Designed miniproteins, single chains. Designs and how they scored, part 101

Each design is a single chain, and the fold is of that chain. pLDDT is the mean over its residues in the fold that is shown.

## One batch from the design tools (miniprotein)

Design m3530
Fold by ESMFold2-Fast:
Structure m3530 (fold): chain A 89 residues (1-89)
Amino acid sequence: MDRLDEILARLREAPGAGLEEELARIENSPVTPWKPAALVLLAQLSSERLTREAIALVEEEIALARKVGAAPSAIARLEEELAALRALL
């Protein structure tokens, strides 16, 4: 299963207990393509703190995508995720 599916399954079964462990995994892992999406979902199901952390990571991912010359559509998708996260605050 994808890492994102694993995170979603854990949150569904034990939202309070699983959330802190999944956040720690995300914080300590290298930047990966699934990381912004996982944090967006965690933020939607969780506290303002996780939303702010997700915003910071999506902003970092956008900066990296721009630096490596990613497709405009990929950057636009990340900016949409960023806007959605900011709307949760």
Scores: mean pLDDT 65

Design m3531
Fold by ESMFold2-Fast:
Structure m3531 (fold): chain A 76 residues (1-76)
Amino acid sequence: MAALREKMWKELEELAKKAKDWIEKEGVQDELDKAIEEVKRILETGDSREPPSEREKELLEMASALLLYEKLKKEE
């Protein structure tokens, strides 16, 4: 189990780095911050809403990766 968690953490760390690079390149920090809040809301309530655009869907995916990385980093 430990070896599997280490592999998952490494993959999430790489995804988090890619997300940060993408945010810096696109200058979309405000949009990502809103997506992070939406992901937190979904995690707290279990109520997910369909994103109105493909761009919002991508932002939610990146926000989810960043939040999962931070959660696993706290546990490690």
Scores: mean pLDDT 69

Design m3532
Fold by ESMFold2-Fast:
Formats: C-alpha cells, sequence, structure tokens
Structure m3532 (fold): chain A 55 residues (1-55)
C-alpha cells in the first residue's frame, strides 16, 4: 500500500494548496478511518472536499 500512501500524501498536498486548514484535513482523514473507510475511499472523499472548496 505504498502507492496508496503516496496518493494520500499528494492529495493532502493538493488540499493544503487549495487553502484547506491542516486541522480540517486531519479531521476528515481521522473521521474516515473511524467510519471504517478504506484509504482509497478516504482519498476519494478528500478529493471531493477539495473540489467542493474550490467551487
Amino acid sequence: TEELRQKLDETISRAIEAGIPVHEIGKLIVDGFREGLSMEEIIERLNEYIEEKLK
């Protein structure tokens, strides 16, 4: 899952560049894991959040 970890790191970087506070990114990731989401699902949710923030 090194590839998934890299994708997560890249997505986090994109979220930061989009102006999303680090604490919001962290909360979204932690909440996703608590809900039982896979890393792929968490990455997808974060990408959707970034798009929503930019639109």
Scores: mean pLDDT 81

Design m3533
Fold by ESMFold2-Fast:
Structure m3533 (fold): chain A 55 residues (1-55)
Amino acid sequence: AKFTLEFEVKGKKWKLTGEKIKVTYKDGKVEEFEGTVYIDPSKVEDVEVSGELID
């Protein structure tokens, strides 16, 4: 399924919403979130979101 992410850049943070959000930081640290999270894009190397299409 295709998951559409909305990015809101206010105060240098991204607002991400998803079933499973995997954030890889520039330091090589990895954090996983569920639901809504606010991420500082200047510290992030990559973001992966797993969307689930429920019946």
Scores: mean pLDDT 63

Design m3534
Fold by ESMFold2-Fast:
Structure m3534 (fold): chain A 70 residues (1-70)
Amino acid sequence: MELEREAEELFRKAMEAKAAGKYAEAKALYQKAMALVRSLLPQLAEDPEAALAEAAAYEAKALAALDEAE
């Protein structure tokens, strides 16, 4: 799936940026990746509501950690 592959690529770039200490760039890339994942979850998950809630919680936690690191 093209969107899934693109989200995976953005996640990979976000992790690379984080490792390089570029937290603002990592945060932006992570947000883009999570937006794509959230777009796919309603089609892939048996319970899209639960899946979206879990993804949102993970996103908030990861973004808060990146923001705090800045």
Scores: mean pLDDT 69

Design m3535
Fold by ESMFold2-Fast:
Order: structure tokens, then C-alpha cells, then sequence
Structure m3535 (fold): chain A 73 residues (1-73)
């Protein structure tokens, strides 16, 4: 994986871990950070990964931010 992909995946995995620990606010923050990095990279697939993850976890704010990011690419 590229350094950019590794960074993005690391943030998503951290968000999943936080969610499983019951820390939904930390999970949301980690996903929002991942969206901003993916936008900087132009990584449309990375944003879609965050969107799917947020939807599966019921993190509506992060899912909305990911959809808006896809529209801005």
C-alpha cells in the first residue's frame, strides 16, 4: 500500500476500534479526519470506504460528510 493508503486505512481501523469500545464520538472524529485526508489525496475510493463504514456503524454525521466529499470531487 502507498503511505497515503496506509494512513487512511489506519484511521478507519482506529474508528472501528473506538466504535467497538463504545466510543462513538471518537469513531466519528476519526472518520471525519479520514474524509479530510482522502479529499486531500483525491481518493474517491477512500471516501467511499469511510461512507460504507459510517453507514454500517450508524454514524450519520460522518456518513453525511463522506457523501458531501464525494460530490465535491
Amino acid sequence: MSEKEARLIGLVLRAIGAYLDGNKEQAKRDLLTAIELAKEYGDEEGIRLVLKTAEQMGLDEAAKAAREALESL
Scores: mean pLDDT 85

Design m3536
Fold by ESMFold2-Fast:
Structure m3536 (fold): chain A 83 residues (1-83)
Amino acid sequence: SSAREKALREKEREMAIRYTGAMILYIGEQLEGRLSPRAAALRDRLQELVKQLEANQDDLDKTEALVEEIGRLVDELLRELAA
C-alpha cells in the first residue's frame, strides 16, 4: 500500500541520516587532519547528500536514489580508510 511504502522509505531515510551522521561525527573526532584527500572529499560529499536527504521527505524515487548513493559512498569511504 502507499502508506506502507511511505513508512518504509521514511525508515530508510531516518536510518541513512542517523548512521551516516554518526559515522561522519566519529571520523571528525578520531581522524581529523589524518584523512587522505580522497577520504576527506568522500566525507564532504556524504555530508551534502545527507543534507539533501534531510530536505527530501515526499519524493520516494529521490529518497531511494539518495539512500543508494549514500550507501555506495559509505562503502568507498570505509575502503579508503582501511587502505
Scores: mean pLDDT 81

Design m3537
Fold by ESMFold2-Fast:
Structure m3537 (fold): chain A 78 residues (1-78)
Amino acid sequence: SSEINEAAKALMEALRAGDAAATREALTRLLSLIGMPESTAVAWARYAGREVVEAAREKGTGDPEELRARVEAVLAQL
């Protein structure tokens, strides 16, 4: 659904920005929409984080290692 796509996009943008609070908010919304329990939150955030870093490497723009470090810092706060 469009709502799931919007929540997933918000999660990826929050991870890309290094915003832990926005990441938690987007993740809670996404899990509610897809019917997954909060206990799966870290696994879903790790999956989204991998997609964010991979997309940055494929585009060849920016510093993907700096982005990876930023994503990992957010995941450590969850």
Scores: mean pLDDT 83

Design m3538
Fold by ESMFold2-Fast:
Structure m3538 (fold): chain A 74 residues (1-74)
Amino acid sequence: SEEEIARLEEEGRRLVDELVARVQDPSLSPEERHQAELEWAERFEALHRRMAEIDAERAEAIAVELVAELGERL
């Protein structure tokens, strides 16, 4: 379902936006930043798994792009 994987990709982009905003918050302690990264990894893994149930190859391509974008913005 093209619409379903597109919605999950959009959810993934929101996860990237949320993590970037949170870890760049100057009020966060190093411990809070680390916790945010761990929570993000769990949510991202769950999202990747849901996408892979639809189309494993597209899920991997989307995950690679989202992680690359996250790396560029951190």
Scores: mean pLDDT 85

Design m3539
Fold by ESMFold2-Fast:
Structure m3539 (fold): chain A 70 residues (1-70)
Amino acid sequence: SLLDALLAKLDERLKEKEKLTPRELAEILLEVGVPEVVARVFEHDLSKVKEEFSAEEARAAIERAGRSLG
């Protein structure tokens, strides 16, 4: 599923970093085939919340995106 693909990419990123930026989270969406416009709207919305997301916050954001796009 799209959600499973997103979570797999997130887990790979979290092996190397403890926190991810809105841009890095949007890049995960692009890597699994989400359209550029949708990924950039997601990035913009997250950037209004904070500059960096913890593993738990990043997972919650990705899960919401996966459910909305699935």
Scores: mean pLDDT 86

Design m3540
Fold by ESMFold2-Fast:
Structure m3540 (fold): chain A 67 residues (1-67)
Amino acid sequence: GPTAEALRRASDEILRLAKEGKMDEAQKRASEVFRELTGQDVEVDLPKDPEEAIAFAEELRAAAERS
């Protein structure tokens, strides 16, 4: 559904940005997705370590595919 599609797109974008070392952009994208899915305008804190952020994004991708 729309939520799974948004989560998949977001996880791909976050993964790409984290792999490029653009952690500020990755965090901004995560916050935008959180706002779209929950209706709450809050900042989402991603893992500060790029390797952990990449693993997080990959897990979100896998979760979207399992939905």
Scores: mean pLDDT 69

Design m3541
Fold by ESMFold2-Fast:
Structure m3541 (fold): chain A 90 residues (1-90)
Amino acid sequence: SSWRLSEEELAEVKKLVEDIYKENKEKFTQEARARLAAGESPVDIAVRLGSEIAQKVVEKLGERLTPGQEAAAVLFGLKYGGDLVAEVEA
């Protein structure tokens, strides 16, 4: 099944999401602060940042991307986006 992730496929997506998040954390933190100051909702900011992370994962995997990996990238991206927005609000 294209939605079934192997341990290797899941580990690859998780590592890519974590690496992209860490590499871009300062940029994402600045963007989140600016958007919060402009009155944008925390949920909308989390979705924007999460989508940017997921898109970068999709671009790195290219033609090797499976539907299951794309779904995992979206879910992990949203989690990291939300965690960052919560950290900035605190």
Scores: mean pLDDT 84

Design m3542
Fold by ESMFold2-Fast:
Structure m3542 (fold): chain A 104 residues (1-104)
Amino acid sequence: SDKKIELLKEMLATDDDKKILELFNEYFGDEKPITSMEEMIKLLRNVVVAKAAVYDFPQELIDAISKVTDLKALLEIDLILEEAGISGDYEGAEARIREILASL
């Protein structure tokens, strides 16, 4: 969990697409590396949607997350969800995610 949070923070701190792709492949650790930003955005969106569903977030919020195409917004949402998994502050996480979605 700590390593995932560190990788997400590093991805958020850089505008270098190659560095983001390298960090993302380290984060997901699978045999087939992600080589495109578009594929990364789709996979990350699926992951954050699945986490929001596991945490029993309202369906309308999950539906809103499923429409996000902004990489930095998805990374920030995933960071919030990972931190909520450690802290147990799911109400605070929901509020912060709603603020991100309202800014898009």
Scores: mean pLDDT 84

Design m3543
Fold by ESMFold2-Fast:
Structure m3543 (fold): chain A 73 residues (1-73)
Amino acid sequence: SIEELREELIRTEAELGLLQMRKSVLDKVYEKALREGNYELAQKYQEERERIEKEIERLEKKAKELEKQIKEL
């Protein structure tokens, strides 16, 4: 139903918001690790950034698909 699609969109948007906040923090600690010459720590943060970026991309695609389905009903 349209109600189920709207609820799914709200959940997806909330999850996106949390991941975007996490990415912001990771960007800062990654930059700090590079400035301090801690390349091992920077590599770990880079791997986590890549994981979060993939999840953000997945959820952004899902949100757009849900918005399209709601508008076409």
Scores: mean pLDDT 88

Design m3544
Fold by ESMFold2-Fast:
Structure m3544 (fold): chain A 100 residues (1-100)
Amino acid sequence: SAEAEALRAEVMAALRELGRLMRELEELIKKNNAPKEIVDEAEKLIKEATGRLVSLYTAMERAIAAGDLAALRALAQEMLALVRETKERVEKLIEEVKKL
């Protein structure tokens, strides 16, 4: 359906932007020789967020295949909320690393 395609596109765009920020954080950590505490915090955040997002994305693809729009809307909302929260935390770490 057009709604399912639009929701998938919105989620994919959000995931691409988050991936870009995660790569920027990893590059800045390396460039600025960030202390172990910041490296450990970034690795934990990326690992936990990636695990949750992979689970939600898999569930979202199953909802699309089943034509379950109610499940798709709920999963897309949860995934977009998780992306927003993770993005804010990644951006905060980027600013902390830039101050080194």
Scores: mean pLDDT 90

Design m3545
Fold by ESMFold2-Fast:
Structure m3545 (fold): chain A 83 residues (1-83)
Amino acid sequence: MLEELWSEDIETRVAALKRLLSSEDLEVREKAAYELGKVIALHPEDAPALNAAANEAEASLSKEERKRLDKAFKEGYKEALAE
């Protein structure tokens, strides 16, 4: 499931991201945001498409939920850049 965010096909990554961030399970949404951070850190060329998809999926979420996802994203991003 999270492995689809690492697909070679950008359309597959976008579809997986929208599905995972729209999950009713808060833990799944946080894991997806964390993994998205890693993907963007390692593949910055795909960031515009992935960020647009994330913004669309998060549009219906509360401010508190969006804040939690932003924190998870930043942690994943930092972890991917650390050796």
Scores: mean pLDDT 79

Design m3546
Fold by ESMFold2-Fast:
Structure m3546 (fold): chain A 68 residues (1-68)
Amino acid sequence: SELLEEARRLAEEGATRQQVLDFGEKYTEPAIQAARAALKEGKVTPEYEDLREALRILDETLQRLREG
């Protein structure tokens, strides 16, 4: 998954807060909206697991950046 690979790359490269926010707006927000729309229509999106893992990695990265 491109989302999962990019999230891991940002975590490992020591991304800035702005880079994580830009990633969220560019990749994660559209994916979340698509997943919510699919769920509302009773569809299961195959990317749900990758999306959840990417969000977890991004949240962990943002939390570290907020502290440092």
Scores: mean pLDDT 67

Design m3547
Fold by ESMFold2-Fast:
Structure m3547 (fold): chain A 73 residues (1-73)
Amino acid sequence: MIEELKEKLEAAVAAGADFNSIATYLGVLGRELGVPANEINKLLLEARDLVEAGKMSREEAAKRVYEEILRLA
């Protein structure tokens, strides 16, 4: 279940999916791991802002949010 979500997330990133699509998988992963919704939303909004500002790639943003979700779980 969590491994399947991780696999779908990696596949989406590798396929060059929009950050909004990647964020959907990260949000589901965070909920499955029991991370509070407000913490997940904060991480996703911060990552989106960095990507939109050109300060971070989609791949790096996905990796950082994934690692932060694991720390909070």
Scores: mean pLDDT 80

Design m3548
Fold by ESMFold2-Fast:
Structure m3548 (fold): chain A 81 residues (1-81)
Amino acid sequence: SDAAILAAAEALLADEAAAIVEEMKALTEELIAAGMPEKEALGIGLIAGLERALAIARERNAPQEVLDALEARLAEARAKL
């Protein structure tokens, strides 16, 4: 399932997962402070986190299934923004 593949991606990125989450949170908080609606700010934060995770996964030569799942999730997040 996509959830299982994303969990595998999370495990692959385990050492950096906390940093990615904190970067997403910081960006979301900055956007809200700048006057962006919370829902839109959360969406942008998620997109930034997924872009960072995908970049690291590519750098670490992750399996194609993991890369495809991250790219699909990123496309879905962008479409919902």
Scores: mean pLDDT 80

Design m3549
Fold by ESMFold2-Fast:
Structure m3549 (fold): chain A 59 residues (1-59)
Amino acid sequence: VSANTVKEVKDYLKKKFPDKTFSQETIQKIAEFVQESLLKNVPLPDIIAEVNKIAEKEA
């Protein structure tokens, strides 16, 4: 997983869920999911929807 993907996920979560705190492990899992989904050509809206679901469960 690239450092840029981890940074983008961290920035997104901070913006979308400002009142929630995420562990480094959760951020890493989400970044891995995003990277794998992009490699599989999953549409961006579907990736965002799943990231939001993971964030809601893990926070």
Scores: mean pLDDT 79

Design m3550
Fold by ESMFold2-Fast:
Structure m3550 (fold): chain A 105 residues (1-105)
Amino acid sequence: APADEATFEAAKKALEEALKNGMTWEELKAGLEKAAKAFLIGALNKVRPLSLEEWQELSKLSLEELIELLRKAGLTEAAELAERLVRAESIEEAARELAELESLL
């Protein structure tokens, strides 16, 4: 699996553990941003396999820059789903959005 998928799986596991252990929503927000970035890079990789250099450059971009890049590439649905995950207002909503994103990986 690419490194982006590993990052996404780690974020998903952290969210599932948080649901069991009562972690605060704020503690998970950074993990959700990492999951969103990993999903967006994975979506680009499906259009064309990325080189190691391209992966490194994309990993340095902010979430907002990645969303804009995907919109310009015509991957508007992937960009909207990543925005929905980051805009989730509860752990339960975030879990649902994360599951929807994973179904598209």
Scores: mean pLDDT 72

Design m3551
Fold by ESMFold2-Fast:
Structure m3551 (fold): chain A 68 residues (1-68)
Amino acid sequence: QQQADQLVQQAQQHLDQAEQSLQQGDNQSAIQHAQQTIEYAQQFQDSYPNLSQSLINRGQQIIQEVQK
């Protein structure tokens, strides 16, 4: 599953960037990377449903944290 593995890597990279941006107070970058994490995670739901759901949930949590 070449494409699914690549999407997983992209989702994880964007999640790492979202978390770093959130910790630095860069709310715009945090939201952008969290949104991309969710988008990539949705694309591999069929291949890795549990991982996909975990990444989507974490991305949503970052967006909610920024809104505080």
Scores: mean pLDDT 84

Design m3552
Fold by ESMFold2-Fast:
Structure m3552 (fold): chain A 65 residues (1-65)
Amino acid sequence: SMLEKEAEKIAKELEERTGLKVEARVEDGKIYLTISHDDPLKLSAAALLAIGEGIETGKVFVRIV
């Protein structure tokens, strides 16, 4: 689906720009991003989503661990 391709693209772009591990999953029409970091490089999940080329679906959820 288009959401699956969008999720993978967003995850790869975030990994490229931040150097952090980013995993994307699509479940029930929603994109879930899990970002793993041991350094306080980014404090705002919303800022990281904005870097990912603008997510306009309204179906993106982010978890930082």
Scores: mean pLDDT 62

Design m3553
Fold by ESMFold2-Fast:
Structure m3553 (fold): chain A 101 residues (1-101)
Amino acid sequence: MKKTFEKEGEALVPRGGSVTLIEVTVPPGKARIKVEAEADGTVTVLLLANGEVIAQAVVPRGGKATMEAEVEGGSTVKVLAFTPADAPDARVKVKVTIEVE
């Protein structure tokens, strides 16, 4: 039976800073991860599995970005957002959907 988990994160990313929005351990099995991000400023969003960057997207100001990746069960997944030092603070929202078979 497929299990679906959803988790949301929101944070203010300071100028030149980074924040971890979501951190989860994926249950055993084959997992597909979808990350949907939106921001009020330009931010880069990274999807990491066990500390390795497996996907990245630039979210434009007032825009949306989507990333998808497959990960092995038992992996620790993080969604991290950062802004360049010359950009203003930005509020970012992410929704992560994890589907496990």
Scores: mean pLDDT 82

Design m3554
Fold by ESMFold2-Fast:
Structure m3554 (fold): chain A 83 residues (1-83)
Amino acid sequence: KFSKEEIEEIEKKLEKILKIAEEKLSEEVYKKVAELLKKLKEAILNNKKEEALKLIDEIEKLLEENGVYEALPYLEEIKEIIK
């Protein structure tokens, strides 16, 4: 389903989101985002498209609720690759 190039691109975007979350979020919220990002990576690697899209929506909501808008473009880019 996903090419090697698509997986590499997704991994780079996930890493960028994690870095932003670590810098901008409280420890408690960061741990929640990190766990959701881990689940998202696992869903993508296992070709679970619908699960991956739901996880993206959950992560977007959590980041928006905490004012971390800088990471949203990377999640949108991952969503576009998955679709």
Scores: mean pLDDT 85

Design m3555
Fold by ESMFold2-Fast:
Structure m3555 (fold): chain A 82 residues (1-82)
Amino acid sequence: MENLQKALEYLSQALLYLGEKDYEGAIKYLEEAKKYYPEYSEGIDKAIEAIKNGDYEEAEKLLEEIISKVKKELEELKRKEK
């Protein structure tokens, strides 16, 4: 759970930096998120690649999809704790 929560924090921060047009900050936080959620590294790498290619709308959509999946996994884990 701690790793998923940390990944969500870094992913959310990356989305914030992307919105502020701080693309270096967004990439830095996406790289940190990969350390806490390596199972989703391919999805995160696609978001980083989109930022590097200047496709910021695609990067935002990919990042929102990843955040949604991480939130769903956290919710399911919380439901299994009695």
Scores: mean pLDDT 81

Design m3556
Fold by ESMFold2-Fast:
Formats: C-alpha cells, structure tokens, sequence
Structure m3556 (fold): chain A 79 residues (1-79)
C-alpha cells in the first residue's frame, strides 16, 4: 500500500541518519552524550511512526532493535 511504502521510505531515511551519526562518532566528531541523544531521538521517531502506523509495527520494531544495537555498540566504543 501507499502507507506501507511511506513507512519503508521513512525507515530508510532514519537508517541513513543513524549511519551518518555512527560514522561521525567513529571519526571522533561526536561525544558519547551526543550519540546517546541521537539514539534517543531515533527511538522517539520510531515510536511515533509505530503509533501512527500500527499495521507496520513489526517492521518498525525490527528497525528499532537493529538501530539500538548499533548505537549501543558505538557508545560502548566511546570512552
């Protein structure tokens, strides 16, 4: 459906945002606190998307779990 396509496009955009944050963190350009703030912001965006499109909850939850794991791994690498 158009709604499913919209949600998938939004998930792809959020993943690209996360990729950029992770790249900047690994380049030493973001502090641990800034990466944690980005993780929390992404979680809120995904929760809002899930609330708006509950039929896509499984896809949103899968993306959230994957992105949270990636953020947590990068945060653990930062002193």
Amino acid sequence: SAEDAFVQERLALIERQADEVIALARAGKLSKAEVEAARDSVARLLDHLKATFPQMAAAVDATRAALEARFDAVIAELE
Scores: mean pLDDT 89

Design m3557
Fold by ESMFold2-Fast:
Structure m3557 (fold): chain A 73 residues (1-73)
Amino acid sequence: MSEEEFEAEVLLALGLIYLALAKKMASDPNVPKEEVIEAYEKAIELFRQAEKLGHKDAPAYIKEAEEFLEKVK
């Protein structure tokens, strides 16, 4: 695995962590809407960075995160 491939994997993994946290936050009535939006936007940013580094799975996760973000806005 190249350094670029490893970096793409790390960015995707971080994006998945933020996506999972955002989904959990979205289901919690005690979490402000603004914090939920921020968590989804962070996940999308990380996935876009992974996509730029050639991660094949990133586009699907970007679409998923954007669909969930639209439901919160």
Scores: mean pLDDT 85

Design m3558
Fold by ESMFold2-Fast:
Structure m3558 (fold): chain A 96 residues (1-96)
Amino acid sequence: KEEEKKKKLEEAVEKVKKGIELVIKGAEEGKTSEGIKKASEIASEAVKILEENKTEEIEKELAPELEKLAKIHLEYVEKNGNAAEVAAAKEKLAAA
């Protein structure tokens, strides 16, 4: 049971990292709107992993990736969102 949880956690962390690479690539290719939707889904999964598995190792691996996602989200809402969405995105970036 513990070995199964560890394997699932490692797979989830790698999936988050890979997803972030795809979001960054999509943003560079001008697909920012689609990238933000994917970033939101990936960030939600990463937060769930962090809440369920409170280890320093996982925080160390996911915190930089969450920061990257928060920066991409902030850039998108500064361009397409309202002042409240910008404020919320800045708070998420500060927390990452």
Scores: mean pLDDT 65

Design m3559
Fold by ESMFold2-Fast:
Structure m3559 (fold): chain A 78 residues (1-78)
Amino acid sequence: LEEAMTKVLKDTIKFFLDSAKSVKEVENAARILTEYLEKTLKRAKELDNQHTVKAYEKALEYLKEETERKIKELKEKE
């Protein structure tokens, strides 16, 4: 269950970041995704839902890594 949730979140993050065509689009997508993920993480912590907390923390870490990777890739093309 936790693994399935983490996979869906990572797949969703990758889809939105891969759809971005410019550094600005990547930054905007990352900001919006971060806001949604952090809001859900905060709620999960309030409810002491440990499995959801772990899945969303992993998703946020992945989002940071993928955002940096995608920005670097796009900058190297310029």
Scores: mean pLDDT 81

Design m3560
Fold by ESMFold2-Fast:
Structure m3560 (fold): chain A 98 residues (1-98)
Amino acid sequence: LSPEQQRQLVELSDEMFELMKKVGVTSRVLTVGELLTAIMKYITEEKLFDPENGNIALISDTELGKLLGVDEIDINDGQGLLDIMLEKGLLRYVPPVP
């Protein structure tokens, strides 16, 4: 993701926010970069990295996998992860405050 995309604000769904609280997310509204960092912390703390390919997280039997509806994610494909979350209604882009 570009630095500008990482600075965009997103609002998490209730279920995504509850999951992200486990890794220190304290606000439902955060930047894309902060969200991706929180997801990486979740993957690391739950030990979800594929031992044969550290770029892949195996999430099929996790709460994250249930929310995303996928068995694995590529940790280097932040855009693909955002696209899934947008499609599933797990986040929305926040417009600039008036």
Scores: mean pLDDT 82

Design m3561
Fold by ESMFold2-Fast:
Structure m3561 (fold): chain A 68 residues (1-68)
Amino acid sequence: SRDEYLRMLFELINEATRLAEEKGLSLDEINEIQHQIGQKGAELVAQGKSLDEVTEEVRRYMRELLEK
């Protein structure tokens, strides 16, 4: 459902934000990561991926973004 999708997406964005803040990234870098996570999640849902698959793929993508 839309509510399940939005909850998942907000949880993932909040997780990425905390990790980026802990890494000492700037507000601009944090905003860019939030945008990229949101875009990736929306694309995967549009492709018909399950919420579990979206969560797994977005978390992998999040780790890749934060390792830069």
Scores: mean pLDDT 83

Design m3562
Fold by ESMFold2-Fast:
Structure m3562 (fold): chain A 96 residues (1-96)
Amino acid sequence: SAAEDARAYLARLDASLAKARAALDPAYDPWLERLALALRGAALIVVAGELTDEAAELFGRALDIPPEEIRRWYEEGGVEATLAELERRLRERYEA
């Protein structure tokens, strides 16, 4: 079923991101760890089609903001607005 396929996909993404983080050079770990948190949250929201509590917490940790702020983005514009704002905030922090 679609739900079973989505769960399998999410499990594979989480495992792949965990392996990627473990393989990172320690000198880059803090920045790449934040990116990994954001990618995990994005995978969760895309697979679920909605903002989950886990995804909100992961985005909050990636940006050092409360998950309640992430939930406000979702309430205002759904999945698309949440991912767009996450991308803008990450770009500002990591491409400076």
Scores: mean pLDDT 72

Design m3563
Fold by ESMFold2-Fast:
Structure m3563 (fold): chain A 73 residues (1-73)
Amino acid sequence: GTRALELYLDEEGNLLGYRLPGEPPVFFDEAARPRVARTVGVPVSSAEDLRAVLARFRASEAQVEAILAAVFP
């Protein structure tokens, strides 16, 4: 089914963390939490769609795999 995902970005558009509905936010570095400048809502229906969206936000390979494991366990 379709899932909603929130992405937390800094002022330069770098990915800092994410949140699934009903779950607490996850930051790749907790010290990055105060640097959140923008939150983006992302509809997710497939792993392929999610990989494409994360590529637009310059997510690292490790960040992509962490989010995919969380969204599609």
Scores: mean pLDDT 80

Design m3564
Fold by ESMFold2-Fast:
Structure m3564 (fold): chain A 82 residues (1-82)
Amino acid sequence: EAEKLRKELEENRERMIEQAVGLARQVAAAPAEEAERAIANSPHPLMAEALRAAVEGDWERAEALAREAVEEAIKEEVERAK
């Protein structure tokens, strides 16, 4: 079951990363109050840092942190299924 879940998550990994990066872009384009709220309400520390980097215009760092957040989320989900 964990192996099957891992395969499904890895097949969807690029989509999850695109969604995370898309969220960072939306937050960077949002008014400052809305951006701060999104950062504060982020469920994952790495994603919160990605959103902050995006707001600061550091897109290389934002994309790297968003990718790391997705990788950690996949790892946690697979471990929960074991």
Scores: mean pLDDT 78

Design m3565
Fold by ESMFold2-Fast:
Structure m3565 (fold): chain A 72 residues (1-72)
Amino acid sequence: MRIAELSAGLVRKAAEQAPPDPKEKIEAAQKMKDQVIKQLKEALKRGEISEEEYEEAVKAVEDTVKEIEKEL
């Protein structure tokens, strides 16, 4: 599985598992985005992922949060 796909999936899952209130879903998505980006930065520093994989994953996560906000 690609890191970008996994990262986006985690953000989507966090929103889905949040209470049915739009605000709670958006807050859960944003929290997961911040956590995932932090983990991706650490993985990049350790050489576990490439800069391209990092940039693709960050974009996927940001795009997913934007999609969730648009859907609610």
Scores: mean pLDDT 81

